# Designed miniproteins, single chains, continued (5), part 16

Each design is a single chain, and the fold is of that chain. pLDDT is the mean over its residues in the fold that is shown.

## One batch from the design tools (miniprotein)

Design m16531
Fold by ESMFold2-Fast:
Structure m16531 (fold): chain A 70 residues (1-70)
Amino acid sequence: SYVDFLTTVPGIGPELAERIVARFGDRVLRAIADGSITEVPGVGPELRAAALRWLATPEGRAAVAELQAA
């Protein structure tokens, strides 16, 4: 699920992940890419930067591809 995916990002716990998914649904990856994820209380620019860095790793890119294929 997107909640489980988000909890792999450094600094995102289960409660914050649920809040992000409640706001964006399947648009979570777009929200990270375009910066709108910072509209969620508890998500600052530093946390978005950490998410972008994780998504740039081979493991992060593979996880994104698997989520988008599902």
Scores: mean pLDDT 80

Design m16532
Fold by ESMFold2-Fast:
Structure m16532 (fold): chain A 72 residues (1-72)
Amino acid sequence: SRADEIVGRAAVELGKALDDPEKLREVAEETAEQLKELSREDQELALEKLRKATASDPRGLEAARRIEELVK
């Protein structure tokens, strides 16, 4: 699904950027923009999946939380 594609891409990009706070912010902002194109139901599912995908590193989890805040 579109939601799964966005989450998969974001998880990979966030994982590559864990030591770069500016890149993490950039990826979070781009991901939030893409998620805003989805229905509210798909946004909620994507955010849940993204939290799970980033749970192994606090920096990734922080970025996922920022994405959730940006989506509204």
Scores: mean pLDDT 83

Design m16533
Fold by ESMFold2-Fast:
Structure m16533 (fold): chain A 57 residues (1-57)
Amino acid sequence: DDSLQKARQEIIEQISNAKKVIEKDALEQAQKYGPLVMPQRDKRIQAMETFIEKLKQ
């Protein structure tokens, strides 16, 4: 059980870090080119958030 919880937490951390990288890139692009609507990127972020929430259950 302990090993399973550690593996789950590590996966959550990896996905959270990937999400932060995408969000940082989006912020940098907004500063450089102005606010840009990226539906595919936003859907990817939402999918990551949904997966994290499911892992927390």
Scores: mean pLDDT 76

Design m16534
Fold by ESMFold2-Fast:
Structure m16534 (fold): chain A 72 residues (1-72)
Amino acid sequence: SRVEEVRRILEEMERILDNSTATPEEKARMLEDAIAFVDSLIAEARAAGDEETVRIGEQYRNRLREKLAEVR
């Protein structure tokens, strides 16, 4: 399922970010890039009428934004 594939990609992305030994500044850039990627996924899913993928994307976007606030 595309939803399961998207969830797996987002979970792995979050895991990589959490385990990064990067500086706070580098981690902030990675989080901003990750948020932009998720926003692109949400836009594509919305255009396709895939409401479930939109919902999953929004949940991950919120978590990434919270992580960005903690790093900053």
Scores: mean pLDDT 80

Design m16535
Fold by ESMFold2-Fast:
Structure m16535 (fold): chain A 70 residues (1-70)
Amino acid sequence: TTAALQAVSDFEKALRDGNEEAARKAADTMAAIQPELAGAVRVVLKSALEGKITPEQAGAALRQLVADAA
């Protein structure tokens, strides 16, 4: 819940800053908190790193995944 949302915020910030290592670390943190979302988080990370979605869109997608899993 709160920890997962913090990880989403960290992930979005890392993507905005172009810090791939920090983005991967935040994605790993989300997967550790909610293992069932690990595959979906990885797809969002890949799309953002490939420039297919913005950092803001990536953050919104992960927030939606966390909400749907609750």
Scores: mean pLDDT 82

Design m16536
Fold by ESMFold2-Fast:
Structure m16536 (fold): chain A 92 residues (1-92)
Amino acid sequence: MSVGVRTATVADREAGIEAAVAQAQAALAAGADRAVVGVRIEGEGLNVGLATTSADAEAIRRAVAEAIDRALASGRRATVTIGDVTATAAPV
């Protein structure tokens, strides 16, 4: 099983969510069996990690958004799993 690793740095939450979707889909389209995406959201002081075998944009958006929102609310690392999509957000 091949793993496609992608990274991005973005200014805000919305850009972070869309970067996670785009990078995961790009890794899977390139033939990876699993995408692993790291996104740094500088405006929020967050690192987001995404692991997925699914290219489902809506599942990725929901998992990443929920992980970001939980991490911001708690000031702590938060992990959300929706089907084959796992997103983790952590303060820098």
Scores: mean pLDDT 88

Design m16537
Fold by ESMFold2-Fast:
Structure m16537 (fold): chain A 109 residues (1-109)
Amino acid sequence: SLLEQLKKLLDEIIELARKLKDPELARAVVAVAEGLKRALETGDVKLAIATILLAIGAYIEFKEKNPLVAKALLALQKAALALLRGDLEEALEALKEAKEHLKKLLEEQ
């Protein structure tokens, strides 16, 4: 149930990210969310770590473009770290934060 909620929320985040006007930002957010989904599905700790590093890289590259972008990427980093710790409830809350920031970003675009 909780794993199904996490996967559904990641699919929703991927769908929202694909609608972003900046194609490089869209690809970066999609890559992070897809990495998190694969790490969840496989339990692959190395993939989880790689996705955390990808999320940090995306944050460094895109943080200055828009405060909502920075908040969304920080929330995705928080979700990745929570998943690495096995804290599915914290991961779910962080993904909800990421989704809301992406929704607001799309409304401003």
Scores: mean pLDDT 86

Design m16538
Fold by ESMFold2-Fast:
Structure m16538 (fold): chain A 97 residues (1-97)
Amino acid sequence: MELLLKIEEEVLKELAPEAEEARKEVEENGDEELKKKKRAELLLKAIELALKKLEEELKRTSDEELKKEIRETIKLLEERREQIKKAMETNSPLTPT
């Protein structure tokens, strides 16, 4: 979908400064847990921005087929967001048993 590529480009542009700051923080600290946390936070933020842009397109579009595709994409992104949150929880302080 042309719309999805446009949204991806806009999200990457908007997050570029924050991604650069996160990279610098990780380089200064050298902590693997910090690196994982920063990557997960940026990915979650990217998904939230994509969801917002898709919801705006859903409001503007009168094409029922396009609305259906946008809703399906929103559902997939929401599922991916939950998967990332769960992955972050499983890496949340490992009590080594």
Scores: mean pLDDT 74

Design m16539
Fold by ESMFold2-Fast:
Structure m16539 (fold): chain A 88 residues (1-88)
Amino acid sequence: NELEEKIKELAEELSPVVQISVESIETFLNQIKSSKKLSEKEYEKILEKIKEMLETLLEAVKKGISKEELLDLVNEKLAELIDFIEKL
């Protein structure tokens, strides 16, 4: 799955600055797969949302966002992701 591979790549780039590891992403994806009766399309939407979140965080880091603003952005994006998954 190309989206899963890209998510792992993004998580690896972010791991030095954010407490997001490839292992934690894999665990999270496996929990989603086991706990919900998701269609292939719903699962792909979750992957797209995770990818967008990680890309947004990485771009902010590259632009020199402050540590405080980065923490706020991480919390905002995680809340959006959780809300999105709960509404599926």
Scores: mean pLDDT 75

Design m16540
Fold by ESMFold2-Fast:
Structure m16540 (fold): chain A 68 residues (1-68)
Amino acid sequence: MEARELAREAIEKGLSAEEIDKRLEELGASEREKLEVGYEIAKELAKKHGIPEEKLEELYKEALKALE
């Protein structure tokens, strides 16, 4: 699974969070892979709403650390 590609499709098609979760389950995505897709979606939404990407990167790194 390519997280960025799936995130692009989700945004382009306007998929709901529930539809995204269902696709990730169908693909057998790990917790890390789900987090990667969520991060890519969050980055695109942050750009739309003027939220700095650096804040999302910090949260993503902390979440990855918690999965270890």
Scores: mean pLDDT 73

Design m16541
Fold by ESMFold2-Fast:
Structure m16541 (fold): chain A 110 residues (1-110)
Amino acid sequence: MRAEARVTWRNLADGSTAEAELVEEDGRIELRYTRPPPAGADTSVWEVTVEAKSEAERRAIDRWLAQLEAAGYHVRLLKEEVKEDGTIVRRYLVASGGPAARARLDALAA
């Protein structure tokens, strides 16, 4: 069963934004851009907002985040909000790389 969740991305280095949907393909959760980031955008550290309106969308988000961590990304939850309609909105900081990227992520989350 195909799950779709809305993802918005804000680059913390240059302020650029992007929009995407999470789709399930070949047993993996893939990010499909509806509006990609600008060419040359620094994708090393960004703020991600995810919106889930169903249990299936929440599971897709959780699987995507687990895939990012397995690929060596650092993910930190900043905020969780439940809307009156039951929609869950979460904000994350995401960083790629080693200990220096993690240290930067921790500083931005403080």
Scores: mean pLDDT 75

Design m16542
Fold by ESMFold2-Fast:
Structure m16542 (fold): chain A 87 residues (1-87)
Amino acid sequence: MKTEEERRRLEGEVSVSMARMHAAVGILELENLGDEEGVARVRAAVEELLPRMEEAARAGDAEGAERLARELMRRVDEILEEAREKL
């Protein structure tokens, strides 16, 4: 059976995976909308937040990883909303 430490790392890794998937889908939608600036903004947010999420997950800080994942997902949603409003 997995230890508490292993479980916390797995929880953090799930948060990272969900945020990565959300950002990838967001980039695809922005590309379909022709918003190159929006794509660049999402990529910049991933470059800023993803290493921090991965570090938190590796350290067993599942709560920190989830908080950073939610922040990335929030920024992606905001960029997508702005792109849709420009149309």
Scores: mean pLDDT 84

Design m16543
Fold by ESMFold2-Fast:
Structure m16543 (fold): chain A 68 residues (1-68)
Amino acid sequence: SLEDEIREELEKLAEELREKGYDDLADQVELTRRHLIEKLKEGMDEDQLRTMVEAVKITAESAVKLRS
């Protein structure tokens, strides 16, 4: 399901960020994961949700690069 895809992808991203020492970014990804799942349950468009997941990943990667 899309809910399972969102959970698994963003949980993996948060864990990778935490392992690298970016606990604050990991916490933000976890918060956004919960928010996106809530929006899915409220009937938000699947393509919009997928776009938002990709935006989270890009934003996290950019933040890591700026700190490196």
Scores: mean pLDDT 86

Design m16544
Fold by ESMFold2-Fast:
Structure m16544 (fold): chain A 88 residues (1-88)
Amino acid sequence: GERLERIIRELRVILDVLEEHLDSELPLALEIGLVLKLIGIRYELERDPSVPEEVIELLEKATKALLKGNLKEAIENLKKAIEILESL
């Protein structure tokens, strides 16, 4: 549906931003903004019974990795979450 398509687009934008910053420091304001977006998306998806629990877990892992400055781990978990959502 339209909501899921919007969420997938938002996650892809977050992924692109993280990939662009792999070899540099992510600005704190941008990090906070991305974390808040991921938390919001996770809460929306938690209320959707068509979304597998694995997606929620992957988004939580991506958020935790981002808070620790581990962009590679955040990217890996986010890519897996997007792949599952696109298969729905």
Scores: mean pLDDT 87

Design m16545
Fold by ESMFold2-Fast:
Formats: structure tokens, sequence, C-alpha cells
Structure m16545 (fold): chain A 86 residues (1-86)
């Protein structure tokens, strides 16, 4: 019973890691999009919109960084649980 519980917890963490990876890709894409818009507005001399999109790129980038940390923690915990289930 205990080994089965550890494997179930590992599977849940692996699914969570997959979801975190998908969100990471999404937020990384948003970071790139806003960075591109900031560059575009910079060429147009629109400093206000350039600043706005630079700030949004930084926000999405920080969220992506937090998701990477959670992803690594979930993967490492799942690995530990699988080792304990052996």
Amino acid sequence: KEKEKLLEEAEKLEKEAKELKEKFIEYTSETARHMGLAISYGFDGDEEKKKEHLELAQEYGKKAEELVKKYKEAKEKAKELRKKAE
C-alpha cells in the first residue's frame, strides 16, 4: 500500500510538471511578444508604449522563471518518490 501511494504521488507531480512546462512555454512566448512590441514602438519613437511593453515582458519573464523553479521542484520530488517506491 505505501509503495502504491508513493507511485500515485509521483504520477501526480509528473502531471503537474507537464502543466507547469506548458505554462512556461506560454509565458515565454508572451515575454518574446512584448519584447518585440517594445522594439517596434521604440523604432516609432513611442517611448510610453515601449516602456509599457518592456514592463510586461519583465512581468511575464519573472512568472516564467517561477514556473521553471516549480517545474524542477516537482520533477525532483517525483524522482525521489519513485526511488522510495523501489
Scores: mean pLDDT 87

Design m16546
Fold by ESMFold2-Fast:
Structure m16546 (fold): chain A 60 residues (1-60)
Amino acid sequence: SQQYQQWQQLGQQSTVDHYKKLGYSQEEIDQQLANMQKDSDSMARQGQNIQKGKEIQKKL
């Protein structure tokens, strides 16, 4: 929904403001956000693979 997308944008802006207060450059903040997104996607896929593995183990 648009409300969820708006909430995500506000959360991202809050995170950017927090890192700026800590003295990080915009380039460093952009890199951190990109890395966090990549790690989040990787962990989500790993979680799905673990759940599939457990389901297969129950059938054995």
Scores: mean pLDDT 66

Design m16547
Fold by ESMFold2-Fast:
Structure m16547 (fold): chain A 66 residues (1-66)
Amino acid sequence: SEELARQARRALEEGDAKKAAELMKQIPDKGLAAAYAVGAVLRAMEDEERHEKMHKTFLEVDKLLE
């Protein structure tokens, strides 16, 4: 389900927390889903504005997965 993980990462980058959460729920390997989400946030750290937006989106996804 690497394709689902890629789609979830794209949803995170687009700021769509609900879509990212729904895609991540469909991934059997929850560790893979988490790794993609963390990777997206870390990559955004080089751009402060992008980092703030993506970090907020990641926190929303994390809450939706609880």
Scores: mean pLDDT 67

Design m16548
Fold by ESMFold2-Fast:
Structure m16548 (fold): chain A 70 residues (1-70)
Amino acid sequence: SMSEIEEVQQKIEELQERIDKLTEEEKKLLARLNETKSEEDRKAVREVVMEEASLTVEFMLEYMKLKELQ
């Protein structure tokens, strides 16, 4: 239905915004890691990358759902 399409589109937009924010955070953390080369900064980068991967999977699943509804 149109309502279901709109709900999935909104979810995709929200996920894209979250991914974009994490991508900017990753860039900042990578710049910091390159300067410090510390284990703490390596851990911070790993955590952000893992969260990005998780949200990317969720985005792909919602996008596939949208394609089936269209």
Scores: mean pLDDT 88

Design m16549
Fold by ESMFold2-Fast:
Structure m16549 (fold): chain A 92 residues (1-92)
Amino acid sequence: MLLSVELYADGELLGPILENEEDPDEAVEAGLMGLQRALERGAAEITLRIRSEDQKTAERVAEELRKRLEAMGYEVVDVEVSGGEARVTVRA
């Protein structure tokens, strides 16, 4: 189960944060780190795109990201999951 995480800030792809990862916990931590950096740079809306060969793994990463982000006080606007892909969108 290889994971990739891409970060979008204000609708622009900033790039892959993580590629070819086997550990879902590493994908969560990479997503959080990327999101924090984008917010520090003044992004108003950030989307984390998680891809996996296994939909359940993408869902698990998205659910953990949502939980961690809400616990940190961020507004999680949307969580979408389809076909081995998940998106988590947050506003500053």
Scores: mean pLDDT 81

Design m16550
Fold by ESMFold2-Fast:
Structure m16550 (fold): chain A 83 residues (1-83)
Amino acid sequence: MREERREELRLTFRIAMEMYNEALRAVREKGISEEEAHELIEEKAARLREENPEIPEEHIELARKIAKMLLDTELWVERRRAA
């Protein structure tokens, strides 16, 4: 039971990091807006729900929120360093 819960949390974090890295890469390489990057995270979450129905929606939603928070934080740090 505890081991399964721990793996679910690790999976949630991995999904969040994948969404975050993909969105951040699109901002840096393609020059998309922060708003467009948030939309990419939403699209990634929607596809993940369809491709992996065994993953609870709560975990996908949490991963999406974490990814957006990480993206916002990184872009804020970049703006601060550019100033």
Scores: mean pLDDT 80

Design m16551
Fold by ESMFold2-Fast:
Parts: sequence; C-alpha cells; structure tokens
Structure m16551 (fold): chain A 82 residues (1-82)
Amino acid sequence: MLPEELSEETKEALEEFAKKYKLPEEVVKRLGEGIVEAERAKRPLGWPPAPGRSAMVHDLITLLPNGAVPYVTPEDLQAMLT
C-alpha cells in the first residue's frame, strides 16, 4: 500500500508507473516511502531528467500531474530497486 502522505495524483501516477514496468508491490511501496522522505527532507530534484538516460526514471519523474515532481534522484530510485 502506498503511503497516505502522498497526494492522490502521485499515488495514481505511481500505480500507472508500476503497471507499465511490472514492478512488484514491495518496490512500489519503497518508491512511495522514498518520495515522502525526500519531500520531508526538502531535498531538491538536483537535475532535470535527461533523454537517453534510464527511461524508467525519466517516466517516474516527469509523469506527475500539475508539474509536481518527486524529490527523488536516479540514484535513490536505483537503490530502492536493488
């Protein structure tokens, strides 16, 4: 289950992302928790998503509605998936 601290739009985007990449529930939960933790820590994105890098990371960062971008990096996402 996704953290309740996430907005409904972010939860919906994560569920669509998970379906697109066939992610297990445990990984989706870690991604949601990481986004909440990064937002609480007020960590900036630090870089814009670059075309030609991991399409999965690019999709996660850019698919959020209303220009909302999670405070996660490709390194954070890779750590959550490992």
Scores: mean pLDDT 56

Design m16552
Fold by ESMFold2-Fast:
Structure m16552 (fold): chain A 91 residues (1-91)
Amino acid sequence: MIEKLRELAIKALEAALNGDEAALEELKPELDALIAELAEQVHKAHEAGVTTPLVEQLLKLLEALAAAYEYTLQGKEREGLEVAIKKLKEL
C-alpha cells in the first residue's frame, strides 16, 4: 500500500511538473483514497500506542511532500515538485 502511494505521488508530482492538469485530475481520486486509508492506519497505530514501519515510511513521504509545499508557498512550485520527486524516488 505505502509503495503504491509513493508511485502515485511520483506520477502526480511529475504530471504537475509538466503542467498536465488532466493527468492530475485522473490521479486525484486514487491518491485521496490511499491517503485516507493510510491516515486511518496511522490513527489506529497512534491509539494503540505503537510505532510501526508503516508510520515511519509515511513520515518520510510526508517530509517529501512538505518540502514541495514550502517551495509552493515561496512561489517556487516547480523547484518544490522537483525536490519532492527526488526525495520520493530515494525512499
Scores: mean pLDDT 73

Design m16553
Fold by ESMFold2-Fast:
Structure m16553 (fold): chain A 86 residues (1-86)
Amino acid sequence: SEREEAAQALIDDAKQLRDDQIAKDPSKKDIYQKKYDLLVNGIKNIATGTEADIKKGIDDFLKYYEMLGLVKLGEEANKILEKQLA
């Protein structure tokens, strides 16, 4: 579905940022991996969850995008998801 394709694109972008952050500071690899895992879980829950879970999932992944320095990508993701939910 278009939602699943959009979710995969966001996961791929988040993976690239994780890899870039680890390359710059390998000592924080575990922290960056944990942030990435939380973000990916949030995106997947939005793509496959029930209507009741979607709103909470959106709020959670926006917070995790902020933690990863992906605020702008999180805002664009939210716009796409709001359009899909309408």
Scores: mean pLDDT 66

Design m16554
Fold by ESMFold2-Fast:
Formats: structure tokens, C-alpha cells, sequence
Structure m16554 (fold): chain A 68 residues (1-68)
């Protein structure tokens, strides 16, 4: 499911499971038909980390800043 993919993505970037579940739920509440675009999220994480953000924070922001 999209929720499981979002949770595993966030966990793979160092987000604790409980927070990953919350971030995934928030994403799906804002974007009920939102698709998990792994390539876009990975690129957004990379850009945020290059800007100096810690990896877990970069992953959180990649999920939170998705345009509808």
C-alpha cells in the first residue's frame, strides 16, 4: 500500500517507526489519492541533505512538501 511504502521510505532514511507512521498518515490525509513517487522523494531528500539538513529531517520534509 502507499502507506506502507511511505513508512518504509521514511524508516530507510532514519525516521523512527512511530514518527514515520504519523508522517505517512498526514500525507494520506492531505493527499488521499496521492501516489508514492519514490524517485521524486529520493531526489528531494538528496537536495535537502546537500543544503545541510540531517537525513531524517530531509526525509520528513520530502514527504511534507509534496505538491498536490
Amino acid sequence: SNKEKLIEFLKSHGVPEELAERYAERFLERYPNGKFDEKKFEEDVKKAMEAGLPEPIAAQLAVENVEA
Scores: mean pLDDT 78

Design m16555
Fold by ESMFold2-Fast:
Structure m16555 (fold): chain A 84 residues (1-84)
Amino acid sequence: NPEEEIEEFVEELAKKYGLSEEQKEALIRLGRHLYVLLDGDLEAVKERLEEAAEKISKEGLKPEQVEVELEAEPTLLHISKVIS
């Protein structure tokens, strides 16, 4: 179940990078979008999610402001939607 694997991986990232519940939910949503965009490549999804988690942690993005979107390669993470 790819959704379950994405959720479990995001929980590990949240512990590693000290993410809030809202930031964790944003990464789960990003992971679902990435899974579609990357044609079901779970390893590529996990790599992108780890990059996103590190960026969120380093840039100090507030949970209320986490909107996420992908750009084409080289892979850049853009934030595009607020989680309500």
Scores: mean pLDDT 67

Design m16556
Fold by ESMFold2-Fast:
Structure m16556 (fold): chain A 85 residues (1-85)
Amino acid sequence: SQDLDVQTLVTLARNMQYRKDNGQSTGVFRSQIRGILRSMSQEYSPEEFQRIVDRVLARLREEGLDEAAEELQRMVEQILAEQAA
């Protein structure tokens, strides 16, 4: 479900930002986000994948989690670049 994927990514990105803001390691959450994004990029069409990403980024920015949104966007760009090569 696209709604479940959006909720999962938003939750993980919130936790990543929370840990970063508290000086804690983010590696586990970053790895989980990357894994989910990579899986989704293979399962969904490019258009559907971009819609899910846009929904996640919008929700993170609405919550003031701009750093988490920027990091998630960079992860998406890296995954798409790897697939284009």
Scores: mean pLDDT 87

Design m16557
Fold by ESMFold2-Fast:
Structure m16557 (fold): chain A 95 residues (1-95)
Amino acid sequence: AITVTQSPKSVTVKEGGSATLSQTASGSPPVKHYRWYQEKDGKLELIDSASSDSGSYTLTLTNLKKEDTAVYYDQAVGKDSSETAWGEGTTLTVV
């Protein structure tokens, strides 16, 4: 199974500021794909993705707007499988 840890749990930034969200993933099969999703109003949208064997993937959001206030989820995906793991979410608030 794949395991993923997402941080931070919550972050509050001023409009125009930035936030960095991080993922660490491990397990079997080897993790090859990393995705970041925005969940807002019951909709989950893919906003960033990368392929890497580093076991970590960081999302930096810059020039934040109030519309970016949402819960962000990380997903780790194994190289050759239906094996995926979801992070527990980061609540981002732009004030």
Scores: mean pLDDT 84

Design m16558
Fold by ESMFold2-Fast:
Structure m16558 (fold): chain A 74 residues (1-74)
Amino acid sequence: MPSEEELLEEMEREARRIIEEAPSMSKEQLQKARDALLRRYIEVSGRLTDPELLARAEALVSEAVLTLEALIAE
């Protein structure tokens, strides 16, 4: 089983990749990326018991989703 730290690291890598690719994405692709990140956050946060890791996951998804929403609204 992956550790809680490994689950968060995988989510961080995915969010970083999406944000780096976001300027090249269509609005439809940005919406799908946002929805995918939100679904991943729900899955990961449900498996985290460490409050520090949970706080990091919340901060990461909030920042990434806000960035994607800003690009969608443009």
Scores: mean pLDDT 83

Design m16559
Fold by ESMFold2-Fast:
Structure m16559 (fold): chain A 84 residues (1-84)
Amino acid sequence: MIAENILAGIYVALLRLTAPAVAKELYDQIKEELLSLIEAGKYDEAVELLKRAASPALSPEQLERLIEIARQQLFNGESIKKLL
């Protein structure tokens, strides 16, 4: 379903930004709550959950990049840069 595809996209983003072990640990920590929020259409809360969970393990730059990618996945790739 669509929520599962969004979760897969977020996991791939984590794998791109962090070591596989760190990505897996972060994903396993949040995947259940993240899936629930996405299924409920609570996309801003899903982003805040991801930010909260990842902030201890990622640098500020890595965290900002992760949140940017997650927002693109959650809001169906809508790019504010391209709509201006």
Scores: mean pLDDT 74

Design m16560
Fold by ESMFold2-Fast:
Structure m16560 (fold): chain A 72 residues (1-72)
Amino acid sequence: GPLDAEVDALLAEGRGLQAEIDRAEADYAAAVAAGDHVRADALGRRIGGLRGRLDDVSGRTAGVVNERNAAG
């Protein structure tokens, strides 16, 4: 039903955000190793923003799963 499709979409979005975080963390480690403090700072802010979005998506996913389960 519509709630199952919404859960699938949210799980896909969460996986996409995690992949972006993993890449940004690798880029951050490389920037730090290179002494590129400007790039490291920008990547740190991006990682923080992506983690906030992942937390939001995870909370929404749990909410929809609970609503679906309560519906039978």
Scores: mean pLDDT 88

Design m16561
Fold by ESMFold2-Fast:
Structure m16561 (fold): chain A 99 residues (1-99)
Amino acid sequence: SEMEKMRANPDASDEEIAEAMRAMIPEELEQVKNTDLPPVSAAEAEEMLAEFLEWLRRNRNRAIARVLAETLLGVLEIRGADPAVIEEMRARLEAALAA
């Protein structure tokens, strides 16, 4: 992946990496939409959030964290998660990013 190569480059700024990742979100969401995966369950959403929080604990890069949160919410919406689950996940992601 081109993003993996950029992450391996020590000269790339956090904002530059985040911008490159954000530019890829529409393509990633289109791929998710085309895979006909089942709707995300509340349990699966909790697992996705746990992975995000573990990443955030190890990596204090707020620019990249915001892009990952945007991607996670987009995946939940495209995969037909319950709107109440999406709202809860959004609030928990916003709280984590504000800390």
Scores: mean pLDDT 78

Design m16562
Fold by ESMFold2-Fast:
Structure m16562 (fold): chain A 100 residues (1-100)
Amino acid sequence: LEKLIEVFKEFAEKVLALVKEKIPEATEEIKKLVEKALEEAKKAKTYDEFLEVAREFVNEVSDIIYKKEPNPEEDLLKELQQINDEFVEKVDEIILEERE
């Protein structure tokens, strides 16, 4: 789980950095969400609990973005998707490695 928490921290920091650049008005809410999600991820005892924390974080980030900017720029959505895809790939690799 420590490797998953590190990967999630990188993911959350990348999301926060992108939001800070593209939707500055969402920065404070996303920052609080990142802090909360990292605390919850550290409490996760299983991969399933960790994945649930990560999923809730992604859903809450999306909700905040659409609340602050109902018509987000296409490039923002593409960059968020790329960051998410990289995170999912790293998570899958770690889970596969540790279950071997």
Scores: mean pLDDT 80

Design m16563
Fold by ESMFold2-Fast:
Structure m16563 (fold): chain A 68 residues (1-68)
Amino acid sequence: MSLAQWRELADTLVGLMRQEAPDLSVEELREARERVVAQMEELNYPEEVIEETRERLEAIIREHEEKV
C-alpha cells in the first residue's frame, strides 16, 4: 500500500471523528483518539501517517474543548 493510500484511509478516520465530535464530550473524543491511534499502530500504519493523524485528531479535540 502506498503512503497516499494510507493517508486516504486516515483522512476517512479523521472525517468520521469530525462528523461525530459535536455529539461527543471532550473525554469521549480523547478515548476515541486513543482507540484510533492504537488501531493504526496494530495495523502497522506508517509512523508518519499515525503522527499526522494524531495531530489532526488532537486539533479536533482542542477546537471542541475551546467551545466549552
Scores: mean pLDDT 80

Design m16564
Fold by ESMFold2-Fast:
Structure m16564 (fold): chain A 59 residues (1-59)
Amino acid sequence: MVDIELVTSGSTNSLPVSAEQAAEIVKRVSDGRAEVVDIYDTTGIDGRTVSVVRLRLTL
């Protein structure tokens, strides 16, 4: 298993990932091939609050 972190802005309509990457991640979670293991807020380099979602992938 490998863990991947997704970082998003505090805006729910803006993710720093491509549409194709977002669709693949959603599909893996939906298929049970990934699970959300942690969600937390942190401060990005620009001082804005960002949410981090940690996913565990089943290979």
Scores: mean pLDDT 58

Design m16565
Fold by ESMFold2-Fast:
Structure m16565 (fold): chain A 98 residues (1-98)
Amino acid sequence: ELTDEQKALLYVKMFKLEADRILKEAGEKLKNAKSQEEIDKVYEEAMKRLDELRKEFTEQIKRDFKDNPELQNYTLKEIDSIVEETRKKLKELAEKAK
């Protein structure tokens, strides 16, 4: 059985892997984009996927750590950091695709 600390680390690791997957898929689509409209669509779809992923993980983390507010807050903060980094990288990829 996993400790709460181990569960927190697994949530952060799983979120990072999924965020990196979104970034990779968006990067590949952006390389094949032939218009500004296609670039904007790829960027918007990737941002929506990231927001949905964040919502799903936030709901699960709040449920799993309802009795451990310190780990809940720590885990959510780590996920928010990954979200901000991924959003920045998505924006840079979209800007370079023009």
Scores: mean pLDDT 89

